# Designed miniproteins, single chains, continued (5): the designs that were tried, part 102

Each design is a single chain, and the fold is of that chain. pLDDT is the mean over its residues in the fold that is shown.

## One batch from the design tools (miniprotein)

Design m19536
Fold by ESMFold2-Fast:
Structure m19536 (fold): chain A 72 residues (1-72)
Amino acid sequence: SMKEIKEKIAEEVAKETGLSLEQARKLVEFHEKNPNPSPEEIEKLAKELGISVETVKEALMTLNALDLLEKA
């Protein structure tokens, strides 16, 4: 199911970034709603999650790579 796929993606993001599963789930949802976020949107998300802008960017790069693998 889509829910199970999203959960597995969140688990992988958490593992690669060291973030909590809750933070990773919010990043997955953000990426689905906004795959091309502005710098301001990234900064807002970083503040909401209590993490660095650099960590958000790294997580989004991982999510983009996973999207490419899923479509290949």
Scores: mean pLDDT 80

Design m19537
Fold by ESMFold2-Fast:
Structure m19537 (fold): chain A 102 residues (1-102)
Amino acid sequence: SEKREKVIKILEDTIKELREIAQQASPEARDVLERVIKGLELIINYIKNSTKSDEEILKDAIGFLRQLEALLREEVARTGDPELQKAYEIVKKAIEELEKIL
């Protein structure tokens, strides 16, 4: 599916950007970023293996991304970490890109 391929590409590009931030992050922030990256990898695997319609998969993926966004927002509020703030903005952008495909 062309829609699925576009979504997977956005998520793979998001993982790449988060990995670049993780290289510059503190050990505590890197742990949070690695959890978010693992979440994104699980979403990609879900999209690749699901038999649901493209529209249902895209809505599910947005829902899962919103959970990762909430995790980052909580960690930013708790720590004030600038690398986690950048990660939050990157995940938010990924959600906006997916919503445009929907």
Scores: mean pLDDT 91

Design m19538
Fold by ESMFold2-Fast:
Structure m19538 (fold): chain A 88 residues (1-88)
Amino acid sequence: ELLKNIKQQLDAGISALKIGSKLVAQGYLKMEDLAPIATLQFQGASNETLELALQALVKGANVEKIEEIARMESEEDRIKELKKLVEA
């Protein structure tokens, strides 16, 4: 239900950083884990990219790897790489 809840909140227009901060408050993430989410949000990443990044972090994906993905120029490549982390 947590992953479904992330999608619902993004679809409702709640910012990825606000969702991430709530996940930190609930003990699923640390504040430092939100650095790549901030990067993606300020670059205007799609809700799909933000959803996948938050899901990957919750599943224990490496923060530095998500940061690398956040610095990719292509939204298509970001989505592709994030899906691999979520599916692992």
Scores: mean pLDDT 83

Design m19539
Fold by ESMFold2-Fast:
Structure m19539 (fold): chain A 80 residues (1-80)
Amino acid sequence: MTAEEKKERAIAIREEMLKAIEEGSEETEALKILLEVMERELSEEELEEKIRELSELLGISREAARGGLEAAREVRKLIE
């Protein structure tokens, strides 16, 4: 996958998440956390707090929540 293809995919993911939030998805709060990480650089302390919130909200491990938020950070880097 090229850098341009990765950027296109990242933009599409962000747009689908925004649409799901607007349409009242059942996972709206989890999607909002992921979208915040995609929109701005978080401090390490803010990132750890979001990992905890996402873990508790979805009932998943902190390791799984960290993976999801790290993926969102990579999406942010591709869009910027």
Scores: mean pLDDT 75

Design m19540
Fold by ESMFold2-Fast:
Structure m19540 (fold): chain A 62 residues (1-62)
Amino acid sequence: VEEEIQRLMDELNRDPTNVDAALRLAEAFERAGHPGIAKAIAESVLRRDPDNERARALLERL
C-alpha cells in the first residue's frame, strides 16, 4: 500500500490536475487506514469539480 501511495503522490506532483490519480490516492489512503486523509483528498477534488460522482461516493462511504 505504501508503494502505491508513493507512486500516486509522484504522479500528482508531476500533474496536479490528474483527478483520477487524486481519487486513486484517496482510495489507497482509505485502504491504509487513513480515512481522514482520504476524505481531505476527495473534498479537494469536489472543490474543483463539484459534480464528480466518484469523489462524492467516496465521501459518503468515509
Scores: mean pLDDT 79

Design m19541
Fold by ESMFold2-Fast:
Structure m19541 (fold): chain A 84 residues (1-84)
Amino acid sequence: SLEEQTARAVYKTLRERAAAAGEEIPDDVLRKVAETIARFSLAAQNDDQAAMDEVIAELEKLREEAKDSPLVQRALDAVIETGR
């Protein structure tokens, strides 16, 4: 699906950027971040308010799981702010 393709692209990009920055993040956390960002992107394109609200709540939870990676945390913050 487009969602799965988007999630894989986000995952690869964030992993490469985190590695370049010398930051470590658990693979499972990074996968959840990428999948949730992809879901947000698609919900926003569809102007689906209910889906956006649900995904923002998941992004807030993931922000706590990813707080040891400042790069990923900043990416999450940017997506949450864009959802306004």
Scores: mean pLDDT 83

Design m19542
Fold by ESMFold2-Fast:
Structure m19542 (fold): chain A 92 residues (1-92)
Amino acid sequence: MPVVLQPASEETRELALEVARAAAERYGVDATEAELETGAGTLLAAGATREELEELIAILNRPDATDADLAPIIERMMARGAKRAEEERAAL
């Protein structure tokens, strides 16, 4: 079957890596490059858009930001990922 969705651009993949790095630094996680790539891959698999990744980076880089500021974006992404997983299961 032809691919209906275009793969994530290099810029979107770099943004996902930046989100993974910012999150690791914020939570004091000593992550390897491979672990950061895994985190970035998880964001992309959840269907994170460039806009959502830019929003996440902006929040993670704010010193006064709380987990409550991240929750609406994470919930939106998780809901989208769950729906996609259900659609894939229905296609099998």
Scores: mean pLDDT 72

Design m19543
Fold by ESMFold2-Fast:
Structure m19543 (fold): chain A 83 residues (1-83)
Amino acid sequence: SAVERGIEAVQQVADLLEKAGLTDLAKQMRTEGLVAARLGRLDGLADAAEMAADVLKSLGKTDEAAQLREIAEELRRLAEEQA
């Protein structure tokens, strides 16, 4: 379901942000992102993951940024399939 995939994506994004040292953004994802996931807002989660990837890329965290982009692309595709 959209809710189940959204919750998994929130955990994946938060873990990548925490690994990169962005602890406050990880906490925001685990709070605000969880609300979006429970509402089935995969588009909103994809936008958040894309923004997080841009931040990580600017910090030189290229591998973590690439993983976030893959998550965002998957969420975007699933959101389009629901439309």
Scores: mean pLDDT 84

Design m19544
Fold by ESMFold2-Fast:
Structure m19544 (fold): chain A 84 residues (1-84)
Amino acid sequence: MAKTDLSFLDDPEEREKLLRSKDPSDAMFGIAGAVKDVTDTTVSMEEYQKVMVELGLTEAGAATSPEAREKFRAAVAKVEAEKA
């Protein structure tokens, strides 16, 4: 159980700014921050990347949609549930 202080990502505007960023890496951080609302776990970046690649969310702009973020959160939560 790991909690990172991502208070700036608690603001949907800041989250969207990261997801709409020019860089796919910023989008990746935006998605990783969004999953904190779903998974309170020590999921590694490699595990996040596996889910993001499976869902096609590592490309620039792919993570900008709220549906994409929701799918990512659901997939990560499912992996954690199976792991537990």
Scores: mean pLDDT 57

Design m19545
Fold by ESMFold2-Fast:
Structure m19545 (fold): chain A 74 residues (1-74)
Amino acid sequence: MEEEIKKAVETALKLGKELVEEMLRKAKEEGREVDKELVEKALKELEENVEKVVREEGLTEEDILEQYEEVKAR
């Protein structure tokens, strides 16, 4: 059980960071200025809350991957 939570948290953090990097890349391509401090704050909050959310919602690695694909498609 704990190992499943750890994998879900690690996957969520990795994919969350990839989404932010992709967002920054798209913003640069569109000529939009991104607030670097706001992005850094969001990443910090993501790291602090990911474990809590995964534990409270009982998310699996599969659930995280499905959410990632849904967010990426939007």
Scores: mean pLDDT 73

Design m19546
Fold by ESMFold2-Fast:
Structure m19546 (fold): chain A 73 residues (1-73)
Amino acid sequence: MVKISVVGTVAGAADGSRVEVRVDGELVASGTLVDGAFSLSAEVELAPGVHELELVVTDPAGTRVGRGLLEVE
């Protein structure tokens, strides 16, 4: 089990917008934006190596997707 924490801000998204964190395409955490910011944590079972980290933000204007990489040793 690996504990991950994802913190960020999203410009132009409404407060209360849904934020989803996905690792290798699987939903591991979700929450809402407060004052354009979010802080989410999850415990996931990950093999050593590089994994895809994806952030999905949904508001009335549409869906935004951010991507990154997570390295596990």
Scores: mean pLDDT 78

Design m19547
Fold by ESMFold2-Fast:
Structure m19547 (fold): chain A 75 residues (1-75)
Amino acid sequence: EKEKLYELAKKIAEALLDKILEKNPDTPQEEVERARALIPKIAEETAENLEEVKESLKLERAPSETSELWEEVLK
């Protein structure tokens, strides 16, 4: 089931980041690229720990909004 958790984590991470960026188009490109670059590594390392994926995907400039969108994506 690790592969299923990895794909789920990756899909959720990508969807969450896309939703955050859609609401925050003024997010610095450097921060966006850094977050996207971390997605595959985070998904692989945390396939067995989805709770840490939630924390690792927080944008420094929108922590509360990232938490809300994370809960929405997990539904």
Scores: mean pLDDT 66

Design m19548
Fold by ESMFold2-Fast:
Structure m19548 (fold): chain A 71 residues (1-71)
Amino acid sequence: SLDVEIDEGVTLIRVAVALNTAKKLGLEDYAKEFEAIADRIVAARGSTPEEVARLRQEADEADKKLKEKIK
C-alpha cells in the first residue's frame, strides 16, 4: 500500500532528524538507538502496516527519551 510506504518514509525522516540532533549534541548512545531504528525500518521495507506502526511507536519513544535528556 502507498500509505504504508509513506508512513515508513515519514518515520525514517523523523528518525534521521532525531539522529542528527543526537549526534550534534554528542549523545552517542541515543544516536546509536536511532541508527538501530533506522536500520530496522530500511530492513522492513514492504512490511505490513502492523510492523510499520510498531517501528513508529519505537521511534516516538526514543524521541521522547532524547527530549527528556536535553531538558
Scores: mean pLDDT 77

Design m19549
Fold by ESMFold2-Fast:
Structure m19549 (fold): chain A 77 residues (1-77)
Amino acid sequence: MLKAKEKGAALLSLVTDKTEMSENELYEAIFQVLYESGLFTVEGDTVFFSEKGKELFGKEKMSIAELLEWVESQFER
């Protein structure tokens, strides 16, 4: 699994591939990378961060909407 620092690098890599992928596909791919890395679990509309996720986000939980907004903010327009 990726460490928190490596997850940031993976997010940047996905953003640089935006010319080959749609914006929605990139957002979903970034979300999946974070999920598969064990940063959080999803319950309803809430994301609960693991210890690694807390290190990256500085929060114990976040709404899915807030996390998607964060992912979108990493994507240059």
Scores: mean pLDDT 63

Design m19550
Fold by ESMFold2-Fast:
Structure m19550 (fold): chain A 80 residues (1-80)
Amino acid sequence: MEEEKQRRLEALRRAALAAATHPNPDVAIDEIKSIVREVLKITGNKEEAKRILDELLAHPNVTPEQKAALEKIKAEIDKE
């Protein structure tokens, strides 16, 4: 039920933060794309996926290069 979806989304949010701070930006991008696809599969809601990306963009440990990649992923969600 809703509680299972919420726990899964919370786990995906934590995984996205870990992925975004990964020292290899290519690995970070691939992991975040996989997490975004899973969020969309669970919720069917683009805004939920974007909210996670916005939280990552506001994180102080995310580099400018990773922020540029996250913005691109966010734009790709809008096109789909």
Scores: mean pLDDT 76

Design m19551
Fold by ESMFold2-Fast:
Structure m19551 (fold): chain A 69 residues (1-69)
Amino acid sequence: SAGARATSDTLTESARALTERAKQASPEEQPRLIDAAEKLLAVSKRQGSTEGARAAEEALELARARLAE
């Protein structure tokens, strides 16, 4: 439905914004922002997969790998 797509799109956009903030944040804050983004993305996928959802997930995984270094 249109409502489910709108909700999913909003959550995906919020997850992307948190991932971008994590890239600019201190090392201490990065894990918290990444965790928050991952949780929002998981909820977005339950509401319905959007065009951006997989790209956001890939970006999040790359950010997590970078933080592990």
Scores: mean pLDDT 70

Design m19552
Fold by ESMFold2-Fast:
Structure m19552 (fold): chain A 80 residues (1-80)
Amino acid sequence: SEVKARVEAAIEEMRPEAERALEAGLVGSGTADVLIRVAERAGLPELARALQARADGNLAEAAAILAAHRSEYERLAAAA
């Protein structure tokens, strides 16, 4: 619940940036950047690192980090 509250607070704080990105038609890399920043604001640096590795195409590193933090990643992705 504490982690969920931090993620929800980070999403609300980042909502205006996410809305502006969507209005500008930014998808893909723009969406990844927003998710990375939400993870950092929520205090989930390992998740932010996994998202960055995935964006960089380093799928092996991303998969290893995501396996360890899967529930946090799924919660962040569902909330974005």
Scores: mean pLDDT 64

Design m19553
Fold by ESMFold2-Fast:
Structure m19553 (fold): chain A 73 residues (1-73)
Amino acid sequence: MIEIPEDASGTITVTDPVTNVTHTVTLDAEKIRQILEDVRKGFEGLGLTLTDEELQALADSLIAGKAGPRFKE
């Protein structure tokens, strides 16, 4: 099963495109677990199976604050 430390925390940075103000959202272990559950459920709904390794990698990215996807400008 996926291992998330009890003291795990992470941040997601979101920039409001209207005001150009950057907001930082803090994540605790409970929020990270909820995100992983939602991701797993979403993929299952599409007929796709996520492995525990894939979900662990996502969890590690959220804890490290490295999960922020980008697109080229």
Scores: mean pLDDT 68

Design m19554
Fold by ESMFold2-Fast:
Structure m19554 (fold): chain A 74 residues (1-74)
Amino acid sequence: SMPSIDEIVEGFRKMVESLLASNPSWSDAQKRELVEAVLAWLVREASKTLPPEVLEELTRRLREEAARILARVS
């Protein structure tokens, strides 16, 4: 079965936090670039399978999670 929005957001959080933890010397700009790149990639992949309404909600949830991650690591 297809993963839920909550499962995708959790996977995004774990992936990004793991990558950031592996690169503690990165600048705030590099951390932002990584988070934005992973988010953009996930939205593009999800756009191939999800209806537009679900994709919009997923994109909103991913942006909120990205903001939380960046607030904690800056």
Scores: mean pLDDT 85

Design m19555
Fold by ESMFold2-Fast:
Structure m19555 (fold): chain A 70 residues (1-70)
Amino acid sequence: TVEEVVKEIKEETKRVLEEMKKLSKEEAKKLAMEFRDKLIEIANEYPNNEEVLKAVEEAVEEVAKLLDEL
C-alpha cells in the first residue's frame, strides 16, 4: 500500500542518515548518491501520488543537508 511505501521511505531515510554519520566523507557521499537514485526510481513509479512524492522529496532534502554538513 501507499502507506507502507511512505513508512519504508521514512525508516530507510533514518537508517541511511545514521550510517552516513559513521562513515568517512567519501563513503557517506557514495551511500547518499545510491540512496538518492533509489528514491528517484520510487518517485518515477508513483508519479501521481502526492504522499509518496512528498516523502521522497523530504528524504532527498534530509540526505542533501547532511552531505553539505560533512
Scores: mean pLDDT 84

Design m19556
Fold by ESMFold2-Fast:
Structure m19556 (fold): chain A 71 residues (1-71)
Amino acid sequence: NAADLAAEGAKKGAERGGPVAASTYASQWAFPGGRDAALGHGLMASAAANMGYDPEGAKEFARQGAEQGLA
């Protein structure tokens, strides 16, 4: 689902390339056909990665953002 994909993308992106990569991966993985909608969730993942310097934090924040956006 979108939330799980956003979380996985954010974590992998954060580990490999920091905040920008976290945002990009979350967006690409969560909503391949919905780039604009995914951008918000990716930005949340980027913010989480910056604040915590923690891929797990980025993962959880991206998951919550994607779930909230789908509601």
Scores: mean pLDDT 63

Design m19557
Fold by ESMFold2-Fast:
Structure m19557 (fold): chain A 110 residues (1-110)
Amino acid sequence: GINIPSSLPRSEQLLIKAFSSVGYDEKTKKFVKKENAKVTEFILEKLGIPKKYYEELLGYPMERVFLLDPSLSLEARTAVSLAISKLDLTPVKNAKSEDEAIDALIKALN
């Protein structure tokens, strides 16, 4: 199960839950709802994360990356944080439910 710290602000919990619940569907060429998603090249490319961080980030659980897990380098965590800051994630952060946050992120990524 996804272990998101309850001490985080609600907006941050919704953001991490949304990112951990979205994956890329190659058949439809769209981001879709997907539980227990792993980091793929598709999400890294969509977020504009530099290729030098791909080896460190690929295959990680999405929730661990977007929680900025301490096992990641400071440089990789900074790159993820910067990439997130370039997206209008206000609809995700202001969502009334986890499902609304997931749907808002899918819309933002597609």
Scores: mean pLDDT 80

Design m19558
Fold by ESMFold2-Fast:
Structure m19558 (fold): chain A 88 residues (1-88)
Amino acid sequence: SEEVREKIRELAVEYARAYFAGDLGKANELKQKIRDLLLEAGVPEGKVNRFLAEIDEVVREGLDQGLSLEELIARINKVVDEFFAELE
């Protein structure tokens, strides 16, 4: 649903912010909230695991490349939009 997509977007952006700030505890908490929400929304576990792996990769790769927080958030937004497009 639209509401689930936007809530996942908010959580994924906050995950990127927490990771960028070095707050790994908060990042892990947000990642678990994303997982739980997607599973509750009926998304298959395999698709949830792939999405979580992809946002983790984007954050790690972005930091390795020296991306700004704004550039990292833009990439996260793209991953969220592409993920929900694949569910339709």
Scores: mean pLDDT 86

Design m19559
Fold by ESMFold2-Fast:
Structure m19559 (fold): chain A 85 residues (1-85)
Amino acid sequence: SMEEIKERLRELAEKANEGDEEALEEAIRLVAEENMKKVGELMGWSEEEVKRLTEELLRLAREDPEAAEALIEEIGDQVRALLEK
């Protein structure tokens, strides 16, 4: 449910803000999964493509958070361009 996801994300964000790196990683995963499902639905991407991109985002979040942020921004730009057309 949306309320359950929202509450879980809030809980994880609080722990991450306190310095819990595991909670930060889980929060990033939850946000990536939720957002990628919505983006994939809007963009007409397959479930397989959504999963691939989500896994790539999670990998980058662990190895290079700045690169993960850049990829999220790039996807956001693509969504914005689609909505403007």
Scores: mean pLDDT 76

Design m19560
Fold by ESMFold2-Fast:
Structure m19560 (fold): chain A 62 residues (1-62)
Amino acid sequence: MKVVEEAKERARELARERPLSQDEASELAARYGRELLERGVPREEAQRAAIAMANVLVEAGQ
């Protein structure tokens, strides 16, 4: 799904700017998921994209 790949790239760009805590990563991913829902992305796809973003951000912060 294109939205999942976009979420991963977005997460890598954000992680490059500064290290993020687990709480910050979760909050950022949740906001991104909400944004996707507002754009008309189906809930399941938006959720997968948000989870992918959170995982990339957490991995980069280690």
Scores: mean pLDDT 78

Design m19561
Fold by ESMFold2-Fast:
Structure m19561 (fold): chain A 66 residues (1-66)
Amino acid sequence: MDTVEARNLINTLALSYGLPGGFSSLDVLEKQGLVPPGFAKKVREWFDKVVRGEMTIEEFREKLKE
């Protein structure tokens, strides 16, 4: 369940910048300078931690705030 919520948060962030969603859109945001360097890689690492139960969805949501 948390994995679905985390994916939805990533998609919502991408869509807020006019991109189709998904992890590949985070790479585009980083290249365009709309998010900090390394953001896309960090989001993938945080998502993996949510999947493993090492990070709560609330912590993930907070980390997505720029």
Scores: mean pLDDT 76

Design m19562
Fold by ESMFold2-Fast:
Structure m19562 (fold): chain A 66 residues (1-66)
Amino acid sequence: SEIKEEYEKVMKELEQLGRKGDEIKKEIQKKKTPDASLQQKLADINAKIDALVKKADELRRKLKES
C-alpha cells in the first residue's frame, strides 16, 4: 500500500529528526552560555517533528480505512 509506505517514510524521518534534536540538545547542554543559533535549529527541528506527527496520525487513520 502506498499509504503504508508513506507512513513508514514519515516514521523514519521522525527518527532521524529526533536523533538530530538530541544531538543539538547535548551540544546546548555543553555550552556555558546560551547559543541562539543552536536554539533556533532545535526549534526548527521541533516544528518539523510536530508537522510529521500530525501527518503520521492522518496516514495511520487512512490505513485503518484500507
Scores: mean pLDDT 82

Design m19563
Fold by ESMFold2-Fast:
Structure m19563 (fold): chain A 66 residues (1-66)
Amino acid sequence: SSMNDLAMALSDKRDELLEKYKKGEVSAEEVKEEILRFLLSQGVPEPKARELAGNLLSVILDEVAR
């Protein structure tokens, strides 16, 4: 898929995981693991997938703190 398709899918995944995290359905570690698994399934290389998963987790945690 294109970079735009990946960005949109990642945004949707972020919103899904943010809501689950707010409801206490998933831990922060499970959120990071789910994002990493998703990125790897989309063909993102492991070093970049790990970086993006960490960054997106930080965004989710920041949103919950506000």
Scores: mean pLDDT 81

Design m19564
Fold by ESMFold2-Fast:
Structure m19564 (fold): chain A 70 residues (1-70)
Amino acid sequence: DSSQQAFDQRLAFMQQRGVITPAEADRLRDFYRNNDFQGYFDLIRAAWARLDPAQRAAIRAAMRAQTAAA
């Protein structure tokens, strides 16, 4: 499933960039698997809130670059 692969690649990217911890990545996979989209988005919001504005901007730019390269 291409959607599942894209999702897993995004989680790996976020973990590699320090946006989320390995434990949070596992939680996000659980939420996605159970169609718990509220839990998924709540965790992502909390993870983004831990970053400073400059780090958030840099990570968003890197995510856009990764998407464009795919």
Scores: mean pLDDT 76

Design m19565
Fold by ESMFold2-Fast:
Formats: structure tokens, sequence, C-alpha cells
Structure m19565 (fold): chain A 79 residues (1-79)
């Protein structure tokens, strides 16, 4: 079952990466609405880093789920 300590740790990493991605997306939207070019550039860099972290976290979770024979691994496969 998907409640092993390794799965929990991988899920925690994915949640952290996803929250960082959401925060960066909000920061970018606010910067664009206010016309703050410097904050926009900072938010774009944060968004790029968060996207990379999210992809890496999804890949990590997928591998653990595949090793455990969990069909949910397909949800985290690159499309």
Amino acid sequence: MSMTPEVKEALAELVRATLKLMEASIDLKVAKEKGDEKKKEEAEKKLEEALKETVEAEERLRKILEENGDPSAKLFAPK
C-alpha cells in the first residue's frame, strides 16, 4: 500500500514543490498586474526553479510507486 515511509517522504517533497510553484505563480501574476519588472523577473526565476523541483519530485514519487507495484505511478508519468 502507498503509505510506506518512503512514499510519505516523496509525497511531502511533491507537496512542498507544488506549494512553491503556486506561490511563484501568484507572485508573477501580482508583479505583472503592478508592472513591477524586477519582481516579475524574480518571480519568473522562482517559477522555473519550482517547476524543476516539481518534475523531480513527481519522478521520485513515480519510481517509488512503481517499485511498490502501485498503479498510481501512472498519474506521475510525463505526458
Scores: mean pLDDT 76

Design m19566
Fold by ESMFold2-Fast:
Structure m19566 (fold): chain A 72 residues (1-72)
Amino acid sequence: WEEVLELAGELAKHLSEEGQKALLEGLRKAGEYLARGDIEGAKKALIEGIEKALPHASEEGQKLAKEIKEKI
């Protein structure tokens, strides 16, 4: 899980401002679910954030998003 969050941070560097906002909101929600022990909720929140960020991602960002989804 920690590796997933680190990769999400790298993904943010390859996103436009709108993409970064979408990803950061997903990460914030995922962190709240993790703090409560809700791993499934955290996974869903992160995937939703990534999906909203994808239209705003570079080609490298799209590759990183695929790697994150594979690790979740």
Scores: mean pLDDT 80

Design m19567
Fold by ESMFold2-Fast:
Structure m19567 (fold): chain A 50 residues (1-50)
Amino acid sequence: MSFIVPADVPAPPGYAEVLIDENDQGMGVVGVNNSSIDYSKVKYRLNVQL
């Protein structure tokens, strides 16, 4: 299951939180990827079931 959450809501257990930019492109995954993420460009966060 995938759903959009407010910026301050953490991902539930068993889900990954994906950061989406204003062009609806995935920027990274919170707590999983070691990539540098520019949070100023994050439009919303999407919880995706693992």
Scores: mean pLDDT 59

Design m19568
Fold by ESMFold2-Fast:
Structure m19568 (fold): chain A 84 residues (1-84)
Amino acid sequence: GISSANSLIQDAVDQLRALGHFDTAQDIIDSYNIVLTSQDVTKRIGAILRVIGLQIDARLAGDFQTEQALSKAQQGIMLVFQSQ
């Protein structure tokens, strides 16, 4: 549900900010808002793919703390996307 998605996104954003990744945290907020509010399925899919890309980049950089935070963000976004 949205409450569970909101909790996952908030946890991810808080973790990214704690790691100093303020731009990435904002990207997650923006992507989540697109999935919540856009009627354009292409824009919503694009937002999901952006989060996945950020996770892959973190993994390739060996930044597993950032990857874990982004995994929570993906889980939250997917909960909303799959409910629509």
Scores: mean pLDDT 86

Design m19569
Fold by ESMFold2-Fast:
Structure m19569 (fold): chain A 74 residues (1-74)
Amino acid sequence: SAETRERLERLREEFNRLWVEIRRLEFAGAPRAEIDAALRRALATLDQILSLETDPEERAALRQVKAWLRERLA
């Protein structure tokens, strides 16, 4: 539906912002707790995207990203 497409678009935009924030925090040598908080927000957003995404190839790609983010949590 159009509503689901709009929600997915907004969630993907939010995920992209969090991804950029995580990289900036890591580059700046921010405290581990701050980086972990951003990673947890990104994981929560990914879970929301996965709940709405029906394309199997997109879902597979998102699961790979989720695994990578989980490995980065300390």
Scores: mean pLDDT 87

Design m19570
Fold by ESMFold2-Fast:
Structure m19570 (fold): chain A 68 residues (1-68)
Amino acid sequence: DKPRKVTFTFKDGKTYTVELTEEDRQRLLARVGEELERIAKENPNASDEEIAKRMEEVVRKYLEELNK
């Protein structure tokens, strides 16, 4: 299956563009959703910068796993 271009945009305006298969995209979205829920529970008053930083970390870790 040919990878699809996916762009992630954060509240601070940062963007990341990567090529992912549909399965990779779904797994990443699930992880992103879980992290957002965790942030909301741990710190409901988290700044846009804090949220963006954690989201970047989740995306980066997932991409590192895929690069194996």
Scores: mean pLDDT 72

Design m19571
Fold by ESMFold2-Fast:
Structure m19571 (fold): chain A 93 residues (1-93)
Amino acid sequence: MEREYRRLQAASLLYEILKKYNPKSLEDFLKAVHEYLEKLTREDVAKIKPSKEKYEETINYLIEKFGLTKEQAERIIDELADYLVEKGLFVPP
């Protein structure tokens, strides 16, 4: 389903942000996301291979390191997925 792919792409982008910035708090994470998105191009998105492994690692990081619920973590992923579509950054499968 197209929606599942959007989630995988968004979560895989968040995985790259988490790996690059290694944020210690939710506030630092949100700042890192903002900084990363300001410079993000469609070509950068195309280079990131969406995967369920990256999705799972992103969810687990948000839960374990920031104390978020699974529903809150999934909401962050969905909001980023919507943002990528709105800005023309979404790369279809």
Scores: mean pLDDT 84

Design m19572
Fold by ESMFold2-Fast:
Structure m19572 (fold): chain A 85 residues (1-85)
Amino acid sequence: MIEHLEKAKELAERELDPEAAERVNKLLDEAIEAYRKGDYQQAAEYALRAGQEIGRAQKDPEVLRKFEELLSKAVQEAAEKIAEQ
C-alpha cells in the first residue's frame, strides 16, 4: 500500500497542475499515515478521495489508468488487511 501511494504521489507531481497535485498529495499523505497507524479502512477512504480529485483534475485516459492501477492496488492491500483482523 505505502509503496503504491508514494508512486501515485510522484505521478501526481508529474502529471497534474501544482494546485491539483497539492490537494491529491495531501489526501495520499493522510492515507499513508492512516495505514501506518493500522487504520486500513481510513487509509482506503483517503486513497479513494484522492482518486476522485485526480478524476476532476485530469482528462487524459492513459494517465487516469495509471492512477487507477496504483490506487486500486493500494485499496486492495488495505482491504486484505481489514479481512485479516
Scores: mean pLDDT 84

